# Designed miniproteins, single chains, continued (2), part 44

Each design is a single chain, and the fold is of that chain. pLDDT is the mean over its residues in the fold that is shown.

## One batch from the design tools (miniprotein)

Design m5502
Fold by ESMFold2-Fast:
Structure m5502 (fold): chain A 91 residues (1-91)
Amino acid sequence: KEEELLEQVEKEIKEARPDVELSREGIKKLIELVKELEELRRKKGVDGMPDEEVKEELTKLFKKNGISEETIRELNFNVAGLLELVLKKLS
């Protein structure tokens, strides 16, 4: 299950971003981050989590992945832009 997902994600990254070389540990970290982002999206939609709480959780997630709090705020919590920075940092 996890190995199959890891192989699929690795293949998709190589196809979409041949300029980026990620270790298996880097791909695992990216998968974990995406899963945590999906859980936040669920909490916002299903549980009605306030915007300020969503921003706090996004800050924690991206700081855990090496993005500074200042950078997160500068990108105005743009998830796609923050994911691109994490991808470059894991390369």
Scores: mean pLDDT 74

Design m5503
Fold by ESMFold2-Fast:
Structure m5503 (fold): chain A 66 residues (1-66)
Amino acid sequence: TAAQQQAVLDAVKAHVDRLLAAGVSPEEARAEGLRMVTTAATALGLSPEQEAQLKAAVLAHVDELA
């Protein structure tokens, strides 16, 4: 559902924010965020399109903070 996608995005963004605050590079935080999206998408049975949308949102979020 859209609510599940939003919950995944919020959780991944929060984790990425913690990594960046801890001094992890934007490149490494991006890679970890994408890995988390793949794991969550597999667990929740999200479509490839939904997974791609979440990955794009995570990349945009890291780029905004970099």
Scores: mean pLDDT 81

Design m5504
Fold by ESMFold2-Fast:
Parts: structure tokens; sequence; C-alpha cells
Structure m5504 (fold): chain A 65 residues (1-65)
């Protein structure tokens, strides 16, 4: 798996979460997604799926404020 592919997913996820005003969640998402790749050997598709779940959670939180 290309390192550039998972780094891009992490960066885009963090940027989206920061834009939604959730920097603490952005930090947690970066750590979780990086761990999935580096420690757990998860595929790019599994990392994308988890990133989408973080973004969906953030959007739901933002709607309640």
Amino acid sequence: MKKEEYEKIIKETVEKLNKLGLPDLAQLAERALRRMYEEEGKSVEEIKKQAELFIKTAENIAKLR
C-alpha cells in the first residue's frame, strides 16, 4: 500500500473535522486512522470507511450546536 494514499486520507479527514469546529475529534481521528495503517495493517478501503464514520459523527455533532 502506498504511504501517500493513507496520509492523504488522514490529512483530508483532519481538515474536514477542523473545518466543522471539532479539533479534539480531528486529533483522535488522526491517531486512530494512523494506528489502523501502521499498527494493524488495515487496507486503504478500511481506513476510508473509518474516516467516513468520523466525518459523519462530526456532521451530526455540528448539527446539534
Scores: mean pLDDT 79

Design m5505
Fold by ESMFold2-Fast:
Structure m5505 (fold): chain A 59 residues (1-59)
Amino acid sequence: VHLYEAVEDVPNDRAAQLALRKGDRVAVGQELPDGYLGVRSLTDGREGLVPRSAVRRVA
């Protein structure tokens, strides 16, 4: 139900950040107070943090 899609490429430029390609879909598990989301990639099953601004809710 909480499905998000990357609106831009996300680099692996900090610890725990998940690298994404534009159009990758992620399941959101946790929202963090610093503007990051704890997510799992539906492309490869990897988990990590992504900036909230880099994804949009699609479902």
Scores: mean pLDDT 76

Design m5506
Fold by ESMFold2-Fast:
Formats: C-alpha cells, sequence, structure tokens
Structure m5506 (fold): chain A 101 residues (1-101)
C-alpha cells in the first residue's frame, strides 16, 4: 500500500496508542456521495486505501438507511489498528469497521 502524507500521519497517530474520536453532523445530498466523501477522508486519516475507505463509508451509510436530504450524525473512531465509522439517521444506525496492518 502506498501511503500519502495524510495516511502516514494517521498511522503514526494509531501507533502512538492514542484514541481519536470525532463527531459531526452533515446533510446528505445522496447516500452514494456521502459514502464516497466519508470514505475518501477516512482513507487519508487512517492510512487505508481509498478503495477500502470508500467501502467502509458506503457500508455505514447503507446500513443507516440514509436518504437524500437526511441530516445524519457521523462518528469516526480510530483506536489501535481499528477504524470504526458510525452513521446515524433518525432512529437508524449503520456501523462499518476496517483494520490497519
Amino acid sequence: MKLNENGKKGLEYIKSGKKFEGTFTVTASSPEALGDALGSNIASMAGISVEEGRKLGREAVEKAGVKPGDQVTVTLRIEGNKVTLTVESGDKKGEAVAEIK
């Protein structure tokens, strides 16, 4: 895997034994666009491939049943070698997990 500078920073953060947790609210223009945007950003932060990140984002958004125009709460957790993405839309919740080697 070729890591960009953001990927290297993410891996250093994880290797330091630090925990990262960030929560934000976003309005989804489409489920696909949200999943891809989340996945690309997570890939850069966590040092996983863009393809793995997009899969993670798409799985979380799909499990949450996000519709266009939904206001969703997104939580990213990085702990050790584990990346967890949680997407909440109303009473629905979707969670996807990736591991960093």
Scores: mean pLDDT 70

Design m5507
Fold by ESMFold2-Fast:
Structure m5507 (fold): chain A 76 residues (1-76)
Amino acid sequence: MLSPRELRLLKAMASELIEGRKASVTLSNRELAERLGVSQATVSRSARGLVRAGLLERTPDGYRLTVAGLLALAEL
């Protein structure tokens, strides 16, 4: 089960992908914090759990939504 913060982070990533009509989306910790209206520390904690679950991947430029992460949102 995803926490409310993890769900908001995944939805923000998916929204950026859909609104941007992008094949993939990478958002930095800072960009996610600004979009979600939370601290970068809150993003880091939420993203850590999502990366461990395979729903996000860590890149040098930030976080990328995985296919598994997108599918998890579709099941809601």
Scores: mean pLDDT 74

Design m5508
Fold by ESMFold2-Fast:
Structure m5508 (fold): chain A 59 residues (1-59)
Amino acid sequence: MEEEEKAREYYEKLLNGETPESPLDALLGQRYLAEKMGLPKAKEAIDRQIKKLEEKINS
């Protein structure tokens, strides 16, 4: 699944009140929401959290 489509899927799950399976999936959904809502500062903060989490997982 493409990253954009995957992020959109988690965004839809968050809108429906579903709990994401992992912290990374939650952040991806929140990033998509922030981008669609036009919240650039929130998107930047979420992008930093995703980067930190990915770096930790790949360490």
Scores: mean pLDDT 70

Design m5509
Fold by ESMFold2-Fast:
Structure m5509 (fold): chain A 75 residues (1-75)
Amino acid sequence: SNISAEEARELIARELPPALAYLETNLSRQELQDALATLEAMLAQGNAKPSLTENQKLLKAALQTLKAHIKALLA
């Protein structure tokens, strides 16, 4: 909860690429579909908020990147 926007950006830059690789190499098609449903629910909760903090905007962008990648893998 008490993470700066700078720390959040550094965390995303470090963790997002290996997370994308993990989705490609370790998840079955069914697990990718389940992950997609979870990401859609998380994004829907975020989109219901009247405004987002800088950290929430950074997280939303990372979740959208994960969602787009899973959709490409399921195509």
Scores: mean pLDDT 83

Design m5510
Fold by ESMFold2-Fast:
Structure m5510 (fold): chain A 55 residues (1-55)
Amino acid sequence: SELILRIAGHDLGVEPERLREAVERIRRGGSVREIAEELGISPKQLSGVVRAVTA
């Protein structure tokens, strides 16, 4: 999962630590749309990261 976060972070221009926190917030019932907006990425991109990390 950490390797996936590093790759996604590089591709999306988001720090891996921020992506990790975002995934944790979503798993706790956070809004994908709101969190993606905070990170400056699309909800679809963030959903892709969540799916990849949780597979």
Scores: mean pLDDT 81

Design m5511
Fold by ESMFold2-Fast:
Parts: structure tokens; C-alpha cells; sequence
Structure m5511 (fold): chain A 92 residues (1-92)
């Protein structure tokens, strides 16, 4: 997923001091995208979720978008609420 790719990039950046500065600079953009994904999941908005994923990764295919939505359940909504709360804390 786009979120997994983003987390992987941040983890890789932590292994290199030069990349840490770049990751910190890009973090607000990443947080905004994650926030939109969380809001779409919480709102049960399939189109908003797919649109946000496509904006984050233009190379994602339609089958991957369909799979991402099909995997959303009540547990994922709870995770999205926790993620959104964490993002808001970092933005404050």
C-alpha cells in the first residue's frame, strides 16, 4: 500500500543521517496523505480512499485500489481513527 511504502521510506531514512533531514522535510506531506486515507476509511468513502491512493501513487493499478477497499473492515476503521489522532498530535 501507499502507507506501507511511505513507512518503509521513513525507516530507510532513519538508517542514514543525511536522509533523516529529507524525511523530516517531507513528513508533513506524508502525514497529510495518511490523514486523508484515515478520514476516507472512517467515513466509509470508497471513492475518496481510491482517489487519495491514486494521488499518492499514480502507478497503483485498479486491482490494487479494489483490493485496498475490499480489505477495509471495522478493525481497520479503529486503526484509522488512532492513526488520524496521532497525525493531528504531530501537526499541533
Amino acid sequence: SALERTRKLLEEAKSQSEELRKAAEEFPKVAATMGRLAEAVIADDEEALKKTLLEADPNVDLAELDAAWAGVDEENKADAERMLATIREFEA
Scores: mean pLDDT 66

Design m5512
Fold by ESMFold2-Fast:
Structure m5512 (fold): chain A 73 residues (1-73)
Amino acid sequence: MLRELALEVRRLVQAGRYDDALELVGRTFGIDDERRRRVLMAGLVNAAIAYEEGFDEEHLETIVRRALAVAER
């Protein structure tokens, strides 16, 4: 689910495991372009931060969907 993915990506980034975070994003969404992987990773991290700050799961999903739209360009 998007929430679990966003929280896991944030955990990897907080641990300094950036390559693992990019690989997880690329594998999950079928993205092989590094720029698109980075855009979506940033979106997932922002979504996880918003969720941890008390925004609901719908807000998290909205951030992720917007990041996906940017990454597909």
Scores: mean pLDDT 84

Design m5513
Fold by ESMFold2-Fast:
Structure m5513 (fold): chain A 61 residues (1-61)
Amino acid sequence: SKKRELIREGIFYEATGGLYLIKAAVLKHAAPASQEELDELIEKAREYEEKGRELLEKARE
C-alpha cells in the first residue's frame, strides 16, 4: 500500500542521513578533511533526515 511504501522510504532516508553523519565524524577525526567538506556532509544528513520526516508524517495521514 502507499502508506507502507512511504514508511519504507522514510526509514531509508533517515538511515541514509545517519550514514552521512557517521562519514562526517570519521573524516573529522581520522582524515584531514576541510571544514567545507564536513559541512557539506552534515547538510546532506539534514536534507535526508528532513525528507524522511516528511515521508513518515505523510504516512500518518
Scores: mean pLDDT 83

Design m5514
Fold by ESMFold2-Fast:
Structure m5514 (fold): chain A 62 residues (1-62)
Amino acid sequence: SMEELEKRVQELIDRIVEAYLAGDKEAGLQYKRELAALITDPQQRRDAFNELSLRIEEAKAA
């Protein structure tokens, strides 16, 4: 379902942000690959990676 996909996308974004804050580049790259593979629609993929970028900038500014 769309709700299940959205939840999984948010979980992966959270894990990528945590990996970046921890300096774990390998884990961050792995979760990014999983996020890209999960989303087949190009627009939804762009939206998810845009959200990820904003989340990382917010986390760095905290």
Scores: mean pLDDT 85

Design m5515
Fold by ESMFold2-Fast:
Structure m5515 (fold): chain A 74 residues (1-74)
Amino acid sequence: MLSREELERAVAAALADRALAQSTLSLGAVAKRIGERAGVPAGAVRRALREAGAPSTDLSGTAAAYALHEVLRR
C-alpha cells in the first residue's frame, strides 16, 4: 500500500498531469502516468484507485486525485 506521503505525491501528480487535464484515460493508463510523475509504483497507484472505487475507464486527473484523497482520509 502507498504511504501517506506517497498518496499526497500521487494526488499532486494527478492534478499536475496535462494529458489527464485534457482527457480521460483507463485506470491502468492513469495509474502509470501518476506513478511515473510521483516516483511510486504504478501497480500501487492502480490498487489505491481501485480501493477508492475509481472507474476502470473514463478516469480524469481530477477524479483520480479525489479518489486518492479519499484513501488518505482512512
Scores: mean pLDDT 81

Design m5516
Fold by ESMFold2-Fast:
Formats: structure tokens, C-alpha cells, sequence
Structure m5516 (fold): chain A 78 residues (1-78)
């Protein structure tokens, strides 16, 4: 549906924005850490919304989100 397509697009956009912020945080010695945390929170909300709209793919999305969160937390830990 159009709702699922919009939610999936938002999820993908936020994932790419998070990846860019993580890279910038590394390059700047941690000066972007708060922006990374904020973007991670936005991505979590978008992921939960997408799971609600597309429950058949919920397990795949949960696994991807857990992996991405763990990777991001490792980057923030320095």
C-alpha cells in the first residue's frame, strides 16, 4: 500500500542519514555524537511504525535494526 511504501522510504532515508552522521562523527573525533543519538532515535520510531504497517516482514526489520543499533553503539563507544 501507499502507506507502507512511504514508511519504507522514510526508514531507508533515515538509515542513510544515520550512516553519514556516523562517518562524520568518526571524522570529527566525536563532535557529532548527539546528532547520531538523535538520528538513531528517529530511525527506531520509523522502524516501529514500519513493523506495525508490514508485520509479515517484522522479524527481518527487527534483526536489521538490532544489528544497526549495535554497530552504531560500538562507533559511539570509540
Amino acid sequence: SAEVERARRRYLELKEELKKLVAENKATGGSKAEEVRSKLRELHIATMELIGLDPERAEELRQETIALRQQTQQELAK
Scores: mean pLDDT 83

Design m5517
Fold by ESMFold2-Fast:
Structure m5517 (fold): chain A 111 residues (1-111)
Amino acid sequence: DEVTQKLQEGGRLAREGRRLYQQGDYQRAIRLFDEAAKLYESVKEKQITAIESLARSYIMRARSYLQMGDYEEAQRDVDYAQRLTDYLLSNSRYGSSRSMNNGIKSIRRQL
């Protein structure tokens, strides 16, 4: 269905974004995480796993912005990721909340 297709495509984009991040290509990584986030954003009202994937995409985009010195963009992304993680903790029956919270704290220490 549409939700499954968007989650799969978002996952492919996020995996390629992580590969580019590991190679130091932060500008291209940011673009892929942006594209993945847009797909997850479009289905977040229908599927709670989309909210988890969205939070992870914002965390990775924030890390990429930090590597480029774009601190304002990184701050915006971690603030939104925190809001998504808080929503998951309050309303979710699953999720990698500890890992995401640790990632957010790590980024905030560098801002």
Scores: mean pLDDT 87

Design m5518
Fold by ESMFold2-Fast:
Structure m5518 (fold): chain A 82 residues (1-82)
Amino acid sequence: EEEQKLREHAENLMDEVLAKAKEVGDLSGELGPGYIAFAESLREAVRRLIEQGDPKEAYERAKRVAENAKRFIDKAKEKLLS
């Protein structure tokens, strides 16, 4: 059960990143598909890490990846809100 919760938390983090990427995509016009594809790629990578790796290490890595992606998306959003 604890491992299932860790996997679900990691997936939820990536779902949040995808939601932010779609929001930025709507503002970006021509660049929108790129932001969405980037977030979807990260979601798939996180799922593979959870499936094939140590659950605790996979979750910690997924958390760092999600945080870095969020920072990137937030910075892009700031530039688009000019």
Scores: mean pLDDT 69

Design m5519
Fold by ESMFold2-Fast:
Structure m5519 (fold): chain A 87 residues (1-87)
Amino acid sequence: AIEALKDELVAAHRAGDEEAVAAKLEELVELGVSEEEARRALAEAERLAAEARERGERSPEVLERIFRLLAPAMALAYRKLKEEQEK
């Protein structure tokens, strides 16, 4: 389920569909993404980004992989942003 949502999130981002991106982030939150999962996702994305930077790689494929790895962290950030705006 989570891997399919990550793929759909990447596809929505590639299409520039902000409403679809928001909907997929909300679906990830509903699946019960934890702060631990978000922290782990951020660490993995940072590691991949550092490796890509050392190699001088800025391909769309590398950026897409980083974005996909960030999905749990983005979902929690989106939820916290919505909570802040709803009061």
Scores: mean pLDDT 76

Design m5520
Fold by ESMFold2-Fast:
Structure m5520 (fold): chain A 62 residues (1-62)
Amino acid sequence: SNAEKAAEAAKKNAEKLGKVIEEYTGEKPEVKVEKVGDDQAKATVTTKSETIEMGVDAAGAN
């Protein structure tokens, strides 16, 4: 489904960001992915000091 594609894209984007954060801080962030509606997903990257939220559609590109 489109929501599953969006969730997959959100997870990949959040994991890439998480690697950058880990390299910068030495802390492995927590990544959570939530489906939002039928064609969108939200990924949350959580560290001890920051929470970063990313919205992604089914295309994952824009």
Scores: mean pLDDT 74

Design m5521
Fold by ESMFold2-Fast:
Structure m5521 (fold): chain A 91 residues (1-91)
Amino acid sequence: SKKIETKLLVKKVLEFLAEKDLELGINVLRELNGEVSENIEDKEKYKELRKKLLEGKASEEELKELLKMILEGNGKSEYIEEVVEFIDSLL
């Protein structure tokens, strides 16, 4: 099945990132839970996507976009392609 629950998908992404970079995994978890990094370029878009995620209304594409913003804000753009590929492997 290519369908996975968003909550489980988020958990698997956090585990994937933490195995590669534990500090990054912790920072992503904190930002998803309400801490907004000053380094996120589009804070309004970030807040809207995060709100949709917390309400269980985010699509897989919106989750990818939110994670890309967090990774860029943490100076970890090198992980974006791997994270997108990992998410696609679970869908």
Scores: mean pLDDT 77

Design m5522
Fold by ESMFold2-Fast:
Structure m5522 (fold): chain A 68 residues (1-68)
Amino acid sequence: MSLAERAEEAVARLRAALDARAPLEELLGLVGELLRLQHEAEAAGDEETVRRLSAALDEALARLEALL
């Protein structure tokens, strides 16, 4: 599976967990997965995947703030 495919899958999982009102511990674990993928994308020089993951993280953090 490509880095971009892994990133899209992780973003979809986080969005689904947010929609399902998953426990905070699970949501934080998924955010951590996106952050790890962002580091992998930066190391690979994949600027497009970095931008997509950054946008998804910003969206997720805004949604998490609304739940707290």
Scores: mean pLDDT 81

Design m5523
Fold by ESMFold2-Fast:
Structure m5523 (fold): chain A 70 residues (1-70)
Amino acid sequence: SEEEVNKILKEFNDKLANGELTDEDLKKIIEKLKKLGRNELAEKVEKFYKMVKGEVSDEEAEKIRKELSE
């Protein structure tokens, strides 16, 4: 459901902002989104996390995060 997706994305964003997001948390978030049929969102979340870990610019990371919130 949309409510479940929004809850998952909020948890992702909160943990990311606090520096608490682990690889295990990411895997669980991706699995939950895929189970809800949101494969495109799951790909965006995974891509965003890889970019953050790959030391891409904060500006690029922020753009992707805003897209996930819309």
Scores: mean pLDDT 73

Design m5524
Fold by ESMFold2-Fast:
Structure m5524 (fold): chain A 70 residues (1-70)
Amino acid sequence: SLVEEKKREALLKPPSNPELYEKDPDAFVRLLVAQLEGVDATPEDVEELIKRLEKLYGPEFAERLRAAIA
């Protein structure tokens, strides 16, 4: 469905400004949280996103994202 497609895009693709993570990780995390809120992500969707991003940006980023969503 369109909703599932939008969720997959949010979960699998980082924000369109990857340099923001290096410059301001908190702003990057806030942007991701806003994307997840926009698609009404489930806890399972969030866990998949965390696993994906941990591989890309490391465990510190994954913990920041968990803290921001909680």
Scores: mean pLDDT 68

Design m5525
Fold by ESMFold2-Fast:
Structure m5525 (fold): chain A 73 residues (1-73)
Amino acid sequence: SPEVEEIRLKINLFKIAKSGNELVLKRIEEKGKQRGYLTPAQKALLAQNQASIKQLDEEIKELEEELRRLEAE
């Protein structure tokens, strides 16, 4: 159904966004390890990316549960 396709698209878009944030997170952490420290700006960006990943993970889970309900009907 169109509703199922829309939810699948949203899940995929949020997974792409999550992967992007995870990649940024890893790059910041790697740069910090190489230098032996993180700048205050990098620490703030790290915290923002961690919060964004958590939010996206929660939204993905909600959409996956909605998809399961629609597919079970």
Scores: mean pLDDT 86

Design m5526
Fold by ESMFold2-Fast:
Structure m5526 (fold): chain A 88 residues (1-88)
Amino acid sequence: MQELIDKLREEGRKLIETGKTKRDHAVGLGLIAAAELIEVALTSDLAALEKKLAEIEAQAERIAATLGEEPARLFREVVERTLLALGL
Protein backbone atom coordinates (compact mmCIF):
# COMPACT_ATOMS: atom_id res chain seq x y z
CA MET A 1 0.00 0.00 0.00
CA GLN A 2 2.73 2.54 0.90
CA GLU A 3 4.43 1.89 -2.48
CA LEU A 4 1.16 2.76 -4.25
CA ILE A 5 0.72 5.95 -2.18
CA ASP A 6 4.34 6.97 -2.92
CA LYS A 7 3.88 6.20 -6.64
CA LEU A 8 0.66 8.26 -6.88
CA ARG A 9 2.36 11.19 -5.13
CA GLU A 10 5.44 10.99 -7.39
CA GLU A 11 3.38 10.70 -10.63
CA GLY A 12 1.21 13.64 -9.55
CA ARG A 13 4.27 15.76 -8.73
CA LYS A 14 5.90 14.86 -12.08
CA LEU A 15 2.72 15.81 -13.99
CA ILE A 16 2.60 19.20 -12.23
CA GLU A 17 6.32 19.87 -12.92
CA THR A 18 6.44 18.62 -16.55
CA GLY A 19 2.82 19.12 -17.67
CA LYS A 20 2.04 21.82 -20.23
CA THR A 21 -1.74 22.23 -19.71
CA LYS A 22 -4.22 23.17 -16.98
CA ARG A 23 -5.57 19.62 -17.39
CA ASP A 24 -2.15 18.09 -16.60
CA HIS A 25 -1.92 20.31 -13.50
CA ALA A 26 -5.44 19.31 -12.36
CA VAL A 27 -4.72 15.58 -12.89
CA GLY A 28 -1.44 15.88 -10.96
CA LEU A 29 -3.17 17.62 -8.05
CA GLY A 30 -5.90 14.95 -8.12
CA LEU A 31 -3.38 12.10 -7.88
CA ILE A 32 -1.64 13.78 -4.92
CA ALA A 33 -5.01 14.43 -3.20
CA ALA A 34 -6.04 10.77 -3.75
CA ALA A 35 -2.71 9.57 -2.28
CA GLU A 36 -3.18 11.76 0.82
CA LEU A 37 -6.80 10.63 1.26
CA ILE A 38 -5.80 6.93 1.02
CA GLU A 39 -2.99 7.50 3.56
CA VAL A 40 -5.45 9.09 6.03
CA ALA A 41 -8.10 6.40 5.38
CA LEU A 42 -5.58 3.67 6.34
CA THR A 43 -5.26 5.22 9.83
CA SER A 44 -8.99 4.52 10.57
CA ASP A 45 -9.19 8.05 12.05
CA LEU A 46 -12.63 9.27 10.97
CA ALA A 47 -12.00 12.85 12.17
CA ALA A 48 -8.78 13.05 10.10
CA LEU A 49 -10.64 11.54 7.11
CA GLU A 50 -13.45 14.14 7.40
CA LYS A 51 -10.84 16.93 7.60
CA LYS A 52 -8.99 15.60 4.52
CA LEU A 53 -12.26 15.37 2.53
CA ALA A 54 -13.03 19.01 3.46
CA GLU A 55 -9.50 20.03 2.37
CA ILE A 56 -9.95 18.26 -0.99
CA GLU A 57 -13.30 20.05 -1.49
CA ALA A 58 -11.63 23.41 -0.68
CA GLN A 59 -8.83 22.58 -3.15
CA ALA A 60 -11.41 21.83 -5.89
CA GLU A 61 -13.03 25.24 -5.22
CA ARG A 62 -9.61 26.95 -5.55
CA ILE A 63 -8.92 25.08 -8.82
CA ALA A 64 -12.31 26.24 -10.17
CA ALA A 65 -11.44 29.85 -9.23
CA THR A 66 -7.87 29.79 -10.62
CA LEU A 67 -7.87 27.26 -13.52
CA GLY A 68 -11.58 26.98 -14.34
CA GLU A 69 -14.56 24.67 -13.88
CA GLU A 70 -13.38 21.97 -16.32
CA PRO A 71 -9.99 21.46 -14.57
CA ALA A 72 -11.83 21.40 -11.20
CA ARG A 73 -14.22 18.71 -12.52
CA LEU A 74 -11.25 16.67 -13.80
CA PHE A 75 -9.51 17.01 -10.40
CA ARG A 76 -12.60 15.61 -8.62
CA GLU A 77 -12.95 12.83 -11.21
CA VAL A 78 -9.29 11.74 -10.79
CA VAL A 79 -9.71 11.54 -6.98
CA GLU A 80 -13.00 9.58 -7.29
CA ARG A 81 -11.74 7.17 -9.98
CA THR A 82 -8.49 6.48 -8.09
CA LEU A 83 -10.43 5.59 -4.92
CA LEU A 84 -12.92 3.46 -6.91
CA ALA A 85 -10.07 1.54 -8.60
CA LEU A 86 -8.76 0.66 -5.11
CA GLY A 87 -12.17 -0.46 -3.82
CA LEU A 88 -12.55 2.54 -1.49
Scores: mean pLDDT 82

Design m5527
Fold by ESMFold2-Fast:
Structure m5527 (fold): chain A 105 residues (1-105)
Amino acid sequence: LQALEDELDAEAERRLKEVEEYIKKNKPTKTQLINGLRTDYLAARDELRHLGAPEEYLQELDEVYKKAIEEIKNAKSTDEARKIYLEAVREMLEIVRRARLEKAQ
């Protein structure tokens, strides 16, 4: 189980570094951030479904997504919107990580 935890932590860290790099290089607009978050949300939702995760995980994912979209739209600056996007991706990755670990038990 520890080996799976380490692997999932490494995957999450790698994905977050990819997102940080994307933000730094591309300086995405609010529209691009919203489109990116939708893609990440759909991928996470698909992963949870494939895992057979309880409905509670899907609901938690939906809430993170809805909150992040509204906060990005209402962000006072693009830099604020980028921080919201990064945090939302982090939260979505943690939800999927927890579901994968529970399935492994």
Scores: mean pLDDT 86

Design m5528
Fold by ESMFold2-Fast:
Structure m5528 (fold): chain A 95 residues (1-95)
Amino acid sequence: EEEALREALKALEEERAQEEARLRAFLDRVAAMPLEEIQKMIAEIEATYPLTPEQKELLELILAIARDYEAGRARFLAWRAAQVERALAELLAEE
């Protein structure tokens, strides 16, 4: 039923828009932090916890944003877009 599919897609778009707003707030917060503080926090996390490959990649992306906001932001947004597309495809396949 076409109408039911359109309503489901609208709900998914609303969830994505809200998640994008949260992501923007997160990126703005990271950009406001001193690079030295971010580097120290990452080093302490890596020394304290066994990290998954995904967690290590996320920390590297955060550090990239801190070093060069524009370049790091572009990398993070590209990674996040790929994750959102994959999650959406999985949701649509699992009806």
Scores: mean pLDDT 67

Design m5529
Fold by ESMFold2-Fast:
Structure m5529 (fold): chain A 65 residues (1-65)
Amino acid sequence: SSMVRTARGIVKSVGETSGTVDVGLEKDVEFSAALANGARVGDLVEVTYRIENGVPVALRVERLS
């Protein structure tokens, strides 16, 4: 089973379908636009994610403003 993690990071992209957060990993965490919760590029967020086949995938994104 995949381990769930939480980290803080900076939003790098926000698109109509997906966005990305830099949490200091080799790969950025990708999130569905439905999880964006008003996040914009440059925002500090807390992201809950899991690693699926070596790729970080977000389960929750929360703005820390």
Scores: mean pLDDT 82

Design m5530
Fold by ESMFold2-Fast:
Structure m5530 (fold): chain A 58 residues (1-58)
Amino acid sequence: MKIERLVFRDEAEFEARLAELEAEGFELVSQGESGPLVFREFLHRARQLRVEVMLDRS
């Protein structure tokens, strides 16, 4: 399985990317927060692709 990692500094761009991934058929499989960092993990089973999306509010 391929893994892509995306880092955002802008909350609106982060939220827009989450919406795009859901619209493309990605499933949210994990989420979390650590201080200024917000994490979302998406999986697209047919594409064998995991996308890790992080918002850095620092």
Scores: mean pLDDT 85

Design m5531
Fold by ESMFold2-Fast:
Structure m5531 (fold): chain A 61 residues (1-61)
Amino acid sequence: MESGEEIKEAQEKLKELGLYDGPIDGVLDERAKLAIKGFQRLAGLKEDGIPDKETLEALKK
C-alpha cells in the first residue's frame, strides 16, 4: 500500500523550508518532485526527485 502519509509529511517539511507552495494532499506531482529535488540538492543527496527512505529521513531532522 503506497502511503500518502509520508508524502504529506514531506510536503509539510518542504513548505516549511520554502521549497514547496502546493497543497498538502499526499500526491507526488511535478511540483512536489521539483521541491524534493531542491531539498536533495541542499542536503547533499542524490537529486532524482524520488522521496526515498534517505530523503524522507533527512526531511525529519
Scores: mean pLDDT 76

Design m5532
Fold by ESMFold2-Fast:
Structure m5532 (fold): chain A 105 residues (1-105)
Amino acid sequence: ASLQTALNFLDLAKVEAEEGDLVSAAVLALNAVERFLETKGVEVNRTEITSLSGEAERLAKIAEDAGYDELASLVKEISKAAESGNKPALLAALQKLEELILAES
């Protein structure tokens, strides 16, 4: 995956969050994280997201094992905000994710 692919998923996530579809926004944000980790040579083994919290836990562990502790924390934050319906918290987490991804550009 390319860094641009990760950024494209994140842009879609922000649109869905603004429109109030927080679960779809979180799913797209997790797709952005998967593509970002792949650009760093991390094996993600992409799967269909059947549970947002389950996928966030899986992806956070992969990020943590690869040394991306801040990213792991942020993945959990995104999932929690979406599941709790906290739009401001989700938008803040998406902004932090954008800053983290752009710092690697």
Scores: mean pLDDT 84

Design m5533
Fold by ESMFold2-Fast:
Structure m5533 (fold): chain A 92 residues (1-92)
Amino acid sequence: SEKEFEEGLKKVEEILKKLEEEEGLTKEDIEERIEELRKNSASLKPEEVEELTFLNGLLYGLEVIEKRKAGVSLEELEEEQRKKYAEKLAAE
């Protein structure tokens, strides 16, 4: 639902604000860390796999927040996500 989606975005914004305020981490820092983890993807430890999943989730949340500010509706974002999921299932 729209409310659940908006609550999820709010939680992502809160996490990003805490990371920026406490650790000084920017979007570029998050992207750089993901790239480092992806370069070693064949030999990642379980903790590094969890970190990669978490950071990818934060970047996705950031992208959604930026698209929302640019005027893309939550309904359009939900439709895009649904289409990507369907394409992934069809590729299996």
Scores: mean pLDDT 74

Design m5534
Fold by ESMFold2-Fast:
Structure m5534 (fold): chain A 70 residues (1-70)
Amino acid sequence: MIEELVEEAKKAIEEGDLDTAVRLAGLLLNMGKIEEAREIVDQVLAKNPSHKKAIALRKVIETREALKAK
């Protein structure tokens, strides 16, 4: 369930496994859960602003949000 993916991602962030958190955010984004994916990516970047995968995924999220703003 979506809630399980969000909880797992938050746990990964607390444990310092930022790669797993970004992977789970990517899955949420593929499922159309843009807002949930954004929250996870923002938390990863709060802990490591230089995380390359998180920066890349945030740009994808911003692009999808902009396309919806028609």
Scores: mean pLDDT 81

Design m5535
Fold by ESMFold2-Fast:
Structure m5535 (fold): chain A 71 residues (1-71)
Amino acid sequence: SSEQLAQQSRFVQRFYRELAAARSEEEIDELHRKAVKELLELAQKQGWSEEEVETGLRQLDHVATFQKRRL
């Protein structure tokens, strides 16, 4: 739904900002692992569909990969 998509967008944007301060691939991987756990907890609490969860996880993977390329 629109509400779940907005929650997902806000979560991913916060993760992107946190990654901007990272200085190594190890630090990015640690932040990514933490974000995956937090996203799954948010998704369960807010009643996200399996498809919405998969989309969120893919977005986290994309952002983490993008930041590693910028190091």
Scores: mean pLDDT 87

Design m5536
Fold by ESMFold2-Fast:
Structure m5536 (fold): chain A 75 residues (1-75)
Amino acid sequence: MSDEELEREVTESLARMFASIARKYLDKMSAEELKETLKQLDKMIAKAEAAGVEEGVRVLREVKAELEKKLAELE
């Protein structure tokens, strides 16, 4: 219904904003910062999945893969 639609729109917008910021600073993050960001991403993915925001989950998982790849390059 309308309240659920608003919650989905807000969750998707926050997911996209977080993804954009993470991607912008990806190359400047230390291994420790990447690990902390990955922990936050896991929490946001769980919240987006609970809210049924498929596009938000997809975007966050894509960013998680990019962060994991960068972390592997630093280890």
Scores: mean pLDDT 79

Design m5537
Fold by ESMFold2-Fast:
Structure m5537 (fold): chain A 89 residues (1-89)
Amino acid sequence: MEAERERAEELFRRGQELLDYFLETVARLGSQNLKLSLEEAERIRNAPLEAARLFRETAETFRRLGLDEKAEEAEALAREALALYLLPG
């Protein structure tokens, strides 16, 4: 039980780190002098999608553990991450 919760919290943190990385990099791209490699561009493009996947897995685990508030928070972040993937600004 505790190990499943710890794993879910680790996945949640990784999803948040991916979103932060995406938002920080997009903000830097707003300054027109930043140039990305193809590999970096692919990582940035996929970061919100991977974050959404991690948040969905986290939400399912929290629901299974009866942590409904945390599950709803993770579901909200998954929707936000998916929106960033579709409409990156």
Scores: mean pLDDT 79

